# Designed miniproteins, single chains, continued (3), part 98

Each design is a single chain, and the fold is of that chain. pLDDT is the mean over its residues in the fold that is shown.

## One batch from the design tools (miniprotein)

Design m11400
Fold by ESMFold2-Fast:
Structure m11400 (fold): chain A 89 residues (1-89)
Amino acid sequence: SVDEEGVARLRELWASDDPAVREQVRNMLMASLLSDSPETQRATLDLVEELLDERPDPALLARLRELLKQITNPEIQARLQALIARYSA
C-alpha cells in the first residue's frame, strides 16, 4: 500500500546518504511494482517519478529496465517505458 504516511517515509529514506537505506527503498518500490493491483502499480510509478525528479539514481533505473520484462499490463508497461526514457542519461 502506498498511503500518505508510507510515501512520506520513503521520501525521507530516499534523501539518506546511506547506500543501504537507499537500496531498501529500491527493494520496496520493486515489490510494489510487482503487485497484482494496477492501482498500487500506478501509485508506485507516481512515487518513483517524484523520487527520480529529486535525485537521479542509475541503480533504480537499471532495476526498472529489468522489471519492464515482467510487466504484462500494457498501460503500466507504456508508463514505465516513458519514465525510463525520461530519466535515462
Scores: mean pLDDT 81

Design m11401
Fold by ESMFold2-Fast:
Structure m11401 (fold): chain A 87 residues (1-87)
Amino acid sequence: MLLERAEEVARAALEAGVDPLEGMRAALEAGGVTIEFTPTETRVRVETPEGGWELVVSKEGKILHFSASGPDPLVLEIEREVREYES
């Protein structure tokens, strides 16, 4: 389930000392967040003036795709956590 997957990623980020809620709030204020649901996947996009990230998760909770752009340290930190979580 998407919520459980997001919670699992958030827990991993907290373990590494990253605050995913603070990052999400900053992204919402600076740009936009788009969440798309399909029968086979969930796609989350975050866009900021300096860049953004996209995460695609299967309905089974497996990360299918992740990409990030921009020099924002928070975006890079989220990318690191998602990449580690994929394994």
Scores: mean pLDDT 56

Design m11402
Fold by ESMFold2-Fast:
Structure m11402 (fold): chain A 91 residues (1-91)
Amino acid sequence: SAEELMKEIEKLVEELKKALKNGDIEKAKALLDKIQDLVDELIKVDPSKENLEKLIELYMELLKVAPKDVEIITRLIAMILRLIGELLNIE
């Protein structure tokens, strides 16, 4: 269900914020992989404007706490751009 997927994403985003603040880059990358998988599933189940906007908000929050790691920053920006593209396809 979309609601269950969003709740799991929010939980993992909070865990990811902690990993990023602690400089645990390997844990952060593993959490990013898991979050990306859940985001992909949520978009397949319910690509609503509400869900896409919420995902953009969550990734923007992650970007605010991201360390100066090129891979992590690139992955966060790439997902934000993808989500914006999905949102524009609805309008």
Scores: mean pLDDT 87

Design m11403
Fold by ESMFold2-Fast:
Structure m11403 (fold): chain A 97 residues (1-97)
Amino acid sequence: GSMEEEVLERIREELERGDDEGAAKILAEAVESLKDPEKAVELIERAYELALELGRPEAALKIVRAGFKAAQKLDLSLEQINRLIALLLRAIGELLD
């Protein structure tokens, strides 16, 4: 598996233990270690979907917020920024239902 797959497995383990902050921290550290903005955005998107699949919408919001903050150090395109904003809006919407 890739480093990204190993990170997602670690995030899953923390979410299954109820440690939303630990999951968000793992994602943020992984995003900050990446040099490729596209890989960083894809990792954030995959971590978000993982949190939703586990029925953890509050964790999904924390994950997107932490990932977006970490990604600010990367040279993101407008399209990549818009993808992260769309994820943030989706995460907020899931909490309102």
Scores: mean pLDDT 88

Design m11404
Fold by ESMFold2-Fast:
Structure m11404 (fold): chain A 70 residues (1-70)
Amino acid sequence: SLAERNAALQALMEEMGALIKSVRDKMSEEERKEFEELIRKALEAVAAGDWAAARQYMAELRALAERVLS
């Protein structure tokens, strides 16, 4: 339903914002470029209705954030 898609989008945006906040001042130039590219791909996937791809890019964002914070 539209309500379920809106809830999924809100959850994705909240998680993305939290990841950005956690790593923004700790990334190298290369990590920042990779992070921005993954954000772009996740948002493009959402715009295309490809939630499987969006979830995969979010998983890659989480992995990069964990790598940066290690």
Scores: mean pLDDT 82

Design m11405
Fold by ESMFold2-Fast:
Structure m11405 (fold): chain A 80 residues (1-80)
Amino acid sequence: VQIQLPTDMSRDQIMTYIDVLIDSVNSYSDQYPQFSSSYNYVRQIAYQARQHVQNGDMQSAIGDLQQARNDYYSILNSSK
């Protein structure tokens, strides 16, 4: 099941979601090193979202964050 983010989020909310996602990815990457390349891909998209926030492009940031979260949850379902 795809998890959707609100399309109207504040900068602070987007940054908080990005930081939480990165922390979670780092934690699970350490626990499941066999999936480290997949977690690295998610991490890269999350950093791209952060860059969009810094550039003031909140819509692109939300899009990247949504993609990263969907990919992250797909990995979690595989890494049980």
Scores: mean pLDDT 78

Design m11406
Fold by ESMFold2-Fast:
Structure m11406 (fold): chain A 85 residues (1-85)
Amino acid sequence: IEELLREIQKALAEGDFDKAKEGIERLAEEAIKLGADPQTVEELKRLWLEMIEKLEAGTLTPEEEEALLEQMKPLFEEVLEQVKA
């Protein structure tokens, strides 16, 4: 799970939107299989897809990226705790 999160961030930083979307879908499937709450996973997925859309449009600033990551942080921490249990 942590490896998938890092791969998604790396893909986005490199502008590989297809790889980032694939990573997000894979993360969602794996987290749910490991016992994470589907609602939490879907919310996290939605925020990431919004970030990708802004990156692809060229409208995402570094500050906006950090703000979105801060919003996603508690959600992915919750998912990580659920899959560790």
Scores: mean pLDDT 78

Design m11407
Fold by ESMFold2-Fast:
Structure m11407 (fold): chain A 113 residues (1-113)
Amino acid sequence: MKKSLQELFDEVIRLLKEAIEAAKAGDKDRFNEIYERIKKVLDELKQLAEQLPPEVRSLVLAMVDDIKKRLDEIKARYDAGELTDEEVIDELNFLIDDVKKGREAVEKALQEA
């Protein structure tokens, strides 16, 4: 594979931060471009998870599914005008914190496997 598990998690965090900057600017087109890029990185994480020990694979797949559902919900509500730019920023900051915690849990599980 071209990227490690850690590199893919770092790319998700970086892209979520770029999505926050797009929301700060009110740039929904830029936000949607970044959203599509995050979805591709999440698909790469799912493919990489297939090569991991069962316990670590389960943890990575659960994290990817959670991130995907939350991101899809944020996008749907933002596109519908149900979330303000500020509310989108808050939701993305919560998601970044959870991704960072999950990455730490995956790293620990991978060392114990």
Scores: mean pLDDT 85

Design m11408
Fold by ESMFold2-Fast:
Structure m11408 (fold): chain A 91 residues (1-91)
Amino acid sequence: TEEKIKKLEEEIEKLERARELLEAGDFEGAAELLEEINPELAERAREAARLAASPDPAKQAEAELLRDEILAMIEMRITSLKLEIEKLKKE
């Protein structure tokens, strides 16, 4: 299970990096990292990037809401992965 734990830790590292990029407003950078581990989140991050690039303030506000949603999903996934690692370490 050492190899499985390492893969889960690598996914957590990518998720934490994607979170930092999203918090900094780098939606495209976050999408690139997320593409390898969660294509659904990557697509959402690209949509947020598209909206954030708009000159329309309403679309920029939509990008901020999508960012918050993606951040919440990332936090949930990180928590789930950390629990799985702890479970594997006990066995």
Scores: mean pLDDT 85

Design m11409
Fold by ESMFold2-Fast:
Structure m11409 (fold): chain A 55 residues (1-55)
Amino acid sequence: MKEIEEKRKEMIAQIEFTIESIKKVLPHIPDDVLKEIKEVGLQVVEIRVKELERA
């Protein structure tokens, strides 16, 4: 169990780092690409919420 928890925790940290990098680049990204990033990001968050509900 804890081994799976550690892997998930590391994935979360990697995603957070990627989000921070995206935030810095956002002002330079075209609007259509910004919309795509927002939509994909929201879908990933929704999947995680569903995983918590399933548990």
Scores: mean pLDDT 70

Design m11410
Fold by ESMFold2-Fast:
Structure m11410 (fold): chain A 85 residues (1-85)
Amino acid sequence: LSNEDFSKIGELLVNILTALNEKDVDKAISLLDKLKDLLEEKLQGEQLRKAVEILDKAKEAIEKGDFDEAREELEKLLELLKSLS
């Protein structure tokens, strides 16, 4: 991932966390889908599979109203992405 890709991912993550704090499920899901699209363009193979699995779990948690679980999944995503820099 480039520094610009990390910056864009960081912006999306901050916006998702803000939506979760506001309990705005629709906005959180929309931003999560944008993050998934970006990662599908930038990652391949095993790393893409792991990232998509984490995002799918975060989306399921948001749909259930489990915002704490959603935050934990996003933290796992951040750690995965740090390992790729």
Scores: mean pLDDT 84

Design m11411
Fold by ESMFold2-Fast:
Structure m11411 (fold): chain A 80 residues (1-80)
Amino acid sequence: SAAAEALRAAVREIVARYEREMETATPEERGRLGRVEYVLQVYVEKGREAALKIMELMSPETQAMAREELARLEAVEAAA
C-alpha cells in the first residue's frame, strides 16, 4: 500500500540519519541511537502497542527520542 511504502521510506531516512550520527557519537550515544532504531523496527513489524511496551524499559532520554521518531512515522502513515 502507499502507506506501507511511505512508512518504509520514512524509516530508511531515520536509519540513514542515525548511521551518520553514529559516526561521530560516543559509545553511550550509539547505544541510545541503536535502542531507538530497535523501537522503530518493532513499530514496523509488530505495531504501535508493541513499540510503546518496549520503550517502557528504556531511559527517559531514549524514550523521548523514540517518541519523536514514532510521532514522525505516525504522521507519515496518517498522511498516506
Scores: mean pLDDT 84

Design m11412
Fold by ESMFold2-Fast:
Structure m11412 (fold): chain A 62 residues (1-62)
Amino acid sequence: MEEYNKKLIEELKARRKAREDAFDAQLTQAKNVSPEQAAQLEATRQSDENLRKLIEEKLKEK
């Protein structure tokens, strides 16, 4: 039961992993170019992660 919600959470986790890996590569490159740009990428990644946590929390409540 609730296989749909479980599937959704797994999809979100997989997407997060892929996105984080891509961000890690971009962040490494940005560190060599500009600390400001690296900080912006970090902030974007944190924002995305916070959204994922909110979605997971909502699904756990319901």
Scores: mean pLDDT 72

Design m11413
Fold by ESMFold2-Fast:
Structure m11413 (fold): chain A 111 residues (1-111)
Amino acid sequence: MKVEVKVEEDPERGELRIDITITAPTLEEAQRIASAVLRGLFEGDVDAVREELSKYLTPEQVDKVVEALRKALEALRQGRRVHVRITLKSTEPGAETRTLELDLTPEDLAR
């Protein structure tokens, strides 16, 4: 399994952009990793994400995801918006690529 993380500032919109690409043997496995990442964002529990992802990813890959989540949560706490794109890829022949996009606001952390 492989995870690629890209974190970018959008100075024109004042938002933080996070792009996560998850490549796994199956789309189901990629979806499990994506679900853990999304849960971490909504619950604000980065340590729970680290524990869950450590079952599937190398320590270096886990650290990249955890750092991106910390940046997202800090931006939201500062009243900024965060745009998240998660791309799911499978190594299976003929498997489709799926993309999920979310816009998070500070109100999403208050529920």
Scores: mean pLDDT 80

Design m11414
Fold by ESMFold2-Fast:
Structure m11414 (fold): chain A 138 residues (1-138)
Amino acid sequence: SPIEQRVLEAMERIKKVVEETDDLVEAIVKSVKIIKEEYPDTPEEEIVESITKALAGESSSPLNSIKVEIKDVEEVAEMLKKGASVEEIFDYLVSKGYLVDQPEPLVTYAAALLKLKFGYISKEEAEEIKKKVLEKLS
């Protein structure tokens, strides 16, 4: 489908951005911009919140419109360590019930890539990083 192809292309773009970017804040900014291009009605603050919470080892807040589960971020990160392709990860997320017309597959994938490259951060670091990312997106 045209939506599926765009999501797969966005995943490849996020992968390249995270691989080529050595600064965590900049890597998150570039990833959020790609996600926002595909899902323009999704608030940037909610994308940033979901990514930074996942990097702190937490699932998305019940009050956030984006529902990212930390267990899915951890499984995608393990798949990435084993050399899984973008297509294999996409198929996994769809099999878990994620909808391709919603931002959650790209947010989960971005969080897993960022976690794999930069590691976990503390809750305090996540709040500081959220502020810095939102400043750069404004």
Scores: mean pLDDT 88

Design m11415
Fold by ESMFold2-Fast:
Structure m11415 (fold): chain A 60 residues (1-60)
Amino acid sequence: KEEIEKLKQEALDYARTFERQIREAVAAGDEQQARDLHRKAEEYMLEFNEKIEELYKKLK
């Protein structure tokens, strides 16, 4: 249970970092960079979500 919470916290930290970077890229008019950052953020979230799901499966 604590491991799931820690993973969620890490994912949240990454999300905040990417959100800030995406916002900066959008403000600068760099749509390609914003798109790349969005994709990276999505990949990080998918990876963390898979780990969380795996832990949930063990708990049932």
Scores: mean pLDDT 76

Design m11416
Fold by ESMFold2-Fast:
Structure m11416 (fold): chain A 98 residues (1-98)
Amino acid sequence: MESLLEKIRELLREALELLKKKTKENALKALMLMGVAVLAAAVLLVLAERDPSTSEEEIERIRRLLELAVRAEELVVEALEKGNYEEAVEKLEELLEE
């Protein structure tokens, strides 16, 4: 499970690097990676909640990662709608430092 959580975090970091290029094309690519991260985290959460051997602490860790991925996706969508990537980059960098 830890390796899968780290892979999801890697996808979010890769999406940030794409967004830093401040083009619509790279922001769309970032959105695609974030969508994959959200789906993967959501599936892991469902599997963890259905497994009685999974600790509450592990479930909360996965839930926090899902919330992080969803918030990251929202920031990229807003950047695409407004055409303002600078603010989204700053907010996403702050979000990923947590």
Scores: mean pLDDT 84

Design m11417
Fold by ESMFold2-Fast:
Structure m11417 (fold): chain A 70 residues (1-70)
Amino acid sequence: MLSEKEKKVIEILESHGITLTEDTDVELAWMRIYFEVSGKYKIDFAEYIAKLAKELGISPSELQDIFVKL
C-alpha cells in the first residue's frame, strides 16, 4: 500500500511527464529528471533533491529511499 509521501512523489514524476508502469525503470526516470533540472534550471541534482525533500516535509535520504522502493 502506497503512503501519502510515495503518492506525492509519483504525482511529481507524472508532472514531469514520467508515467510509472510495471515495466518502468525508476532509475532511468530519475536520470531524466536530473537532466531536465540541471539543464533547464541550472541547479545541481543534490540541491534539487534537498529542495524537493523539504517541500514534501521529509529528508533527502527518505526521498531517495522512496524512489528505490518504486
Scores: mean pLDDT 63

Design m11418
Fold by ESMFold2-Fast:
Structure m11418 (fold): chain A 60 residues (1-60)
Amino acid sequence: GSEEEAERVGRSVREAALADGASEEAAQKAGDTARQAWLTSPTDDEADRLAVRALLEAVG
């Protein structure tokens, strides 16, 4: 995907993690992981799976 899409997804995941009670550090890591997944994954489905996993790991 585009860098702009990756940035939006990363920000969205970070905000969702914070809303669900994750620490600032965990939320930042989840957002960074989601952003990187959207930049590097061969499909949007794979990127989405990695982003969801990062969010779940951040919130416990």
Scores: mean pLDDT 82

Design m11419
Fold by ESMFold2-Fast:
Structure m11419 (fold): chain A 95 residues (1-95)
Amino acid sequence: DEAAELGEKLHEAIKAGDLDAAKEAALQLLDLVEQEIESKRSQLSQEAYDRALAVIAEAKAALKAAKSVEEVVQVLGDTQRRLQEILADDASVFE
């Protein structure tokens, strides 16, 4: 539910061409994802947990440096893909 709401806010910011609003929505989305990963710490391998947090930290830095709404979208897309790969490789998440 929160992820869907943040996705809607992000789409509104992109439609408006509002870089600052897009960054804010994107950072809130990453904070939500980080909270979900932290809440599942006991269900993840240490390697998967560390890798996931590193990906989120890199994404936050990239969002801070982004100069267009298109770069914000690209950072979020790359981050989602990398996180899905990490979590899919960790069998403990699906058991």
Scores: mean pLDDT 81

Design m11420
Fold by ESMFold2-Fast:
Structure m11420 (fold): chain A 74 residues (1-74)
Amino acid sequence: MEKGRAAMEAVRGVLKAAEDLGVKVSEITVEVGADTVTVTAKTDIGEVTVTLPIEEATEENAYELAKKKLKELM
């Protein structure tokens, strides 16, 4: 998967998870490494970090992982 596409899909998944859970996101940071994408979201209930291999960095995978992590903060 292309790095730009991986980053975009990962961000979309994280934002969708926050929206579905009613969590307000104040800041998104995206770091693209050699083989991974890391998305860090600062929210009104705390900070979550989602790291995915570029090959697995899909909106669905980021959504599921972010939703799991956000629920751990609730």
Scores: mean pLDDT 84

Design m11421
Fold by ESMFold2-Fast:
Structure m11421 (fold): chain A 81 residues (1-81)
Amino acid sequence: MDAIVAQAEQSRREMFKKAGYSDEEIDEIIKKLLDLLKQGRFDEAFALDKEIQKKLTLKLLEEAKKNNDQKTVAELEKFLK
């Protein structure tokens, strides 16, 4: 199967792990996205991806606040707006 697809999945998994997601949570998210894509429900797949990106950003924002990283906090808050 396409090496590009496998690399994208691995990169996504590493990103989610850094944001504090468990392997089980990541597997459920990936399965849900793939199921939507297989059904041709692209709008719903994109909406779910955006929701996950927002949740990821919120976790990164919480970590930045704990680390007193004011620049990262300001940039992430702009992104969420």
Scores: mean pLDDT 73

Design m11422
Fold by ESMFold2-Fast:
Structure m11422 (fold): chain A 75 residues (1-75)
Amino acid sequence: SEKDRVLAQLEQLTRETLERLRRLGAPQEEIDAFRGLAESVKEAVRAETDPGRQRELLDAFQTRADDTLRTAEAE
């Protein structure tokens, strides 16, 4: 299903982002905050019945992951 695909992509994106944050030496508090965000988004996707909104949640999470990594790489 689209929901299963979105959840799988979200899980992969979370793992890759956390691994990169660890390599960049991000503080544990930032790593924990991102993990918490990922769990919240995953629960939102699970509760969502509309495939388009499930995709929008994934796209928003991708943007936030990109912003988090950009900030960590700059500082």
Scores: mean pLDDT 87

Design m11423
Fold by ESMFold2-Fast:
Structure m11423 (fold): chain A 63 residues (1-63)
Amino acid sequence: KPSNRAVALQTAIMLLIGAGELSFEEVKKVGIEMGLLDENATLADIGKLTEEQVRKLLEAVKP
């Protein structure tokens, strides 16, 4: 069961993508560099990350 904080952080990434502040390609590239995502990752794979992993990803992709 994902924590409420993990869901909130995942939602923040999705909102930034929807607002045009980020592209999923940028998020995926950073996630691969951090070892959190693989080359075949989809947007749904962000929902599989732990709270700590998604927090690190969000901080790394912030504009």
Scores: mean pLDDT 76

Design m11424
Fold by ESMFold2-Fast:
Formats: C-alpha cells, sequence, structure tokens
Structure m11424 (fold): chain A 60 residues (1-60)
C-alpha cells in the first residue's frame, strides 16, 4: 500500500510541476488520493494516477 501511495503522490507532484500548479494544490490532490485508496484498497496504482491526472488538469 505505501509503495502504491508513494508512486501516486510522486506522479501528481511531477504533473503539477509540469503544469505550473501550486504545491499546496498538489498536496490537496495527494491527500484526496490517500483517502480514496484507504476507503477503496482495490484501486490500482494506474487508477489512482488517472484520478490524480484528472484533478491536476482540472486545477490547471
Amino acid sequence: MEEKLTEAARHVFKKADELGIKPSVAVGIVLRLVGLALENPELTLEQLKEIGDRDVEAAA
């Protein structure tokens, strides 16, 4: 679980930086993904990345 969340967080921070999104917004997206993963442990890393991508793009 920890490795999956770490990779999802890393993906969000990288994409946010590429799109010029503020670090505070990226942190909010990561916290949301952590909550989703804890409530839905069946979610794959790829699904978490897709949700993160959507949230970062919506913030841009």
Scores: mean pLDDT 81

Design m11425
Fold by ESMFold2-Fast:
Formats: structure tokens, C-alpha cells, sequence
Structure m11425 (fold): chain A 69 residues (1-69)
């Protein structure tokens, strides 16, 4: 799981060093709230980067995003 947190932080850094890029990816409505749409975006992200789409990983990604704010 720590690898996913590190990966999300690394993506934020590589896309301009601003966590706002990660926020835009997972909070497309700009609300800053974790919704079902945020979960769908996390699942798509996991699929795109070749990581397993486990519910447990999705929940820990949500935790990492809340801590990154």
C-alpha cells in the first residue's frame, strides 16, 4: 500500500509539483469531497497504471488522497 501512496505523490510532483493535479483527477467536480465518482476515477487510474483493481486498494487510495489534502 505504501507504494501506492508514494506513486500518487510522485505523480503530483511530476505533473507540476502541485497536489492540485491529483485533486483534479479524483475530484472532477471540484468539491474536494470523496464521492462514488472519485472511486470510479481511482479504479480507472489503477487500471491505467497496471495495478490490481482491488476494493482494499481503492479504499487506501482514498485515504492517501485525504491525507494529501
Amino acid sequence: MEKLKEYVKKLAKENGGDGRKVEELFFPDGSGEITEKSKENIRKFLKDVGLPEKEELTEEMLKALQEAE
Scores: mean pLDDT 59

Design m11426
Fold by ESMFold2-Fast:
Structure m11426 (fold): chain A 103 residues (1-103)
Amino acid sequence: NAAEALRRASDILEQLAKFAEELGLTDVAKAFREASKILRDAATMPPEERLKAVEEALKKVMETIQKAIDETTDPWKRAALLYLRQQATKAFREAIEAVRADL
């Protein structure tokens, strides 16, 4: 069920936002919270609109993380950003696969 997968991914992004916030990665935390809301809202969208919403959210999150990586001089924050990118990529991949399967 794509709606359940979208809600699950939304919850994961919210947890990633909290982790980013604890590390002082304010812009990344904000991007995760905005994406979490988009995925939660997408769960109530018609199937044909879900894919576009999820892909746009993914693009914004990845752009924000990449900018933070490029601007970070702290190797520990860079490692945290790489971890956040990996976890976000996995969450979005699972959501996109579920949305495509439900089309």
Scores: mean pLDDT 89

Design m11427
Fold by ESMFold2-Fast:
Parts: C-alpha cells; sequence; structure tokens
Structure m11427 (fold): chain A 109 residues (1-109)
C-alpha cells in the first residue's frame, strides 16, 4: 500500500496534478446496463468521489489524461500492474483482469 501511494504521488508530481480521475465501464448488477464510472483520487491516494454517467462525451477528454497516467504508472510502477495499483488505492477491481481494466479505460467509441 505505501509503495503504491508513493508511485501515485510521483505520477501526480510528474503530471503537475493535484488529483487523478480513473474511469472505467461498469455493468449495473440490477439492470445489466453499462455505465461510465469516474473515481477521483486525491494527492494522498484517498478516494474522494465516484460519479456515474451514460454520457460518453465526457470520456473523450478524460481518456487522454488516463492514457498519460497509465504510461507514467508503467514507467514508475516498479513491476506493479494497473490492477494492483487500483486495488491498493481502494478502487474496485476484484472481478476484472488487467487486460479488461486497461481495455475499458482506453477503448472508447
Amino acid sequence: MEEVKEIYKEVLKKLGKKELKFGYVETDPETGEELVVTETVDENGNLVSKETTKDPSKLEEWEKETKEVIDEFEKLGRGKTIRKIMEELGISTSTKTDEELTKKMLTHH
């Protein structure tokens, strides 16, 4: 957990940001509908907000930032996967593979 928080802080510092937004597609367990979820993590690695929307236009602007974040995590991750980093930050990843997480975060139509 501590190592992941240190990596997160270095990524924020490198990108000049105070917080990061992680977006992914989540299936609503009651309706089976795909929803775009955005979780915001502050500079201390704490989850501060979770937003759910069906509007894909918000995803486009955010996808560019997410790709930059993923690239920096891969450089600074010291063998940590995106899944491991998200899990240790408290973001729900327990039912998803690394490939599914990366694909859902980066594949937009």
Scores: mean pLDDT 60

Design m11428
Fold by ESMFold2-Fast:
Structure m11428 (fold): chain A 108 residues (1-108)
Amino acid sequence: MEEAKEKFLEELKEWLLKNPSSSIEELKEKIRELGEKYNLIEFAEKLIKRIEEIEKELEKQGRGITSLVLFEMAVIILEQEKNKKPIPKLEELVKEAEEKVLKEQEER
């Protein structure tokens, strides 16, 4: 399962880089497709639910939402779960995701 999850996340990241203007709905649809492809339907469903919760809270805060930021936030959540660490609060999660995106832009 770990290798399948890594391939799932890498393919999703590549798709997001090719489709930077993709909507959150398109992101959810792609997650469902990859969940079926890699036989990770439960994981894909869990990821979509987390994305929906994050999206709702970001809208509440008046923040602009992009598929790339949501993906980075979801990756941070998955890494915390993998390491048995508590999931950060939304405010900290947004900050970490934004810093990660900014750092990537500075390197490129």
Scores: mean pLDDT 75

Design m11429
Fold by ESMFold2-Fast:
Structure m11429 (fold): chain A 115 residues (1-115)
Amino acid sequence: EKEVEEYRELLAAILEHLADIFEDEFNDKETAELLRKLAEAIKNGDIAKIEEIVGEEAAKIYKELLELVKEGKLTHEKFQLYMAKLLLVALSQFDEKSVQEMKKKLEDSIKSILE
C-alpha cells in the first residue's frame, strides 16, 4: 500500500542520513554500516532481516509503527516516538562514545514527547 511504502522510504532515508552523521562527524563506520543495513531492510519491508540486525524488540517497534500507518492513526508525535525507540534499541548493540551520546539524546527526545 502506498502510505506504508512512503513511510518505509522516509524511515530508511532518516537512517541513511543518521549513518552519514556517524561516519562523517563521529568517524564511526561500524555504526554507520549497521544503520545502512537497517535502512535497506526497512525499505524492503523485511521484518525477519530487521530482527536479525537489531533484534525482536526493534522489529516489534517497526511493526507497531507500520500498523499505525495502515490504520491511519499515525501522528507526527507517534512517528517521532517510534523512530526514537527503534534507534535506541538498534544503537544499544554499541558502547562507542558517539553511540552513547546519541542514545542519551534519543532518550531525552522520548521523555519530551511523553511528558
Scores: mean pLDDT 75

Design m11430
Fold by ESMFold2-Fast:
Structure m11430 (fold): chain A 76 residues (1-76)
Amino acid sequence: KKGEEFLKKGEELRDVDPRAAGDYYLQAGKEFEKENKYDEAIKAYRLAVESYRRAGDEAAAQLAETHLKKVEEKKK
């Protein structure tokens, strides 16, 4: 499904293009969130934060942190 496909694409790009990997992980988190798969969404958003920080894109990392915080609240 779409969430798993984006997650795999992020993993493939993790060491080659960490910013693009972050974008795919962010997309994966959004798809998992739409399916109410909050644990998978949390994992994907954490990977997005890590990848954006590895790329030096702190603004994108902060955006992914915002998504992470919102989905953590939905899981409570």
Scores: mean pLDDT 84

Design m11431
Fold by ESMFold2-Fast:
Structure m11431 (fold): chain A 55 residues (1-55)
Amino acid sequence: MEGFILTIGVLLARELGVSISKATKAAQEARDKLGPNATGEDIYAEAKKLLEKDL
């Protein structure tokens, strides 16, 4: 689970040009918002929306 969220954070950081810490935090918040049954794709999409609102 932890490695999975970190991977999403790293990918988002690279694509959006934000820090890994910021992207990983967004991925964690997306996971918490969507719940334990959320897919990686759902978490990625929600985290991206959260990061884009800050841009």
Scores: mean pLDDT 77

Design m11432
Fold by ESMFold2-Fast:
Structure m11432 (fold): chain A 58 residues (1-58)
Amino acid sequence: SERELQVELLATAIAQGQRESALILAKELGIPEGFVNELLRRRPSKEEALAAIREYLA
């Protein structure tokens, strides 16, 4: 689905430290900037970022 693709793109952006791209994608998904900034601070792998995003959206 389009939403699943956006979640994958967000996880990738976070894992790569791409703050601007991550914030744009998060806004489209209704994910707060604070959540994204906390994940970026932790420097997660793509797998870790994906798990955290999916848990938030569940």
Scores: mean pLDDT 86

Design m11433
Fold by ESMFold2-Fast:
Structure m11433 (fold): chain A 72 residues (1-72)
Amino acid sequence: SMVKASQEDIEEAKKIAEKIQEMVEKSEEIRKKLEELARKEEKELEKRTLSDEEKLKLLLETLKKLLELAEK
């Protein structure tokens, strides 16, 4: 079901967030890049009328982008 899929997305987001936190503790440059991307995504999300499920999926995509940026 869609509800179960959303729960799996939340769990994945938590794992990605934990990994990002660990990377941020190791590098100030990574922290700055993540803060910049987060600010841009936050402003875009505030302008969009989205369902909770759509917001969750966009948040998950944003976290994946943050993780990719942190790994570079």
Scores: mean pLDDT 67

Design m11434
Fold by ESMFold2-Fast:
Structure m11434 (fold): chain A 62 residues (1-62)
Amino acid sequence: MQAQLDALLAEADRLSREIVEIGRKEADGYANVSEETKKRMEELLKRLREIDAQIRALQAQS
């Protein structure tokens, strides 16, 4: 269980860093990135919610 929890936390950290990086690229004013950025952000946020739910489930069963 701990190894699975550690893996999920590591993935959440990686996704959070990607969200920050995408935000920086949007701030840099790439002309055709806003719609792509929005879609990618929605995908990353959805995955983070899924990871959060899995972490809670693992902790509840631990």
Scores: mean pLDDT 74

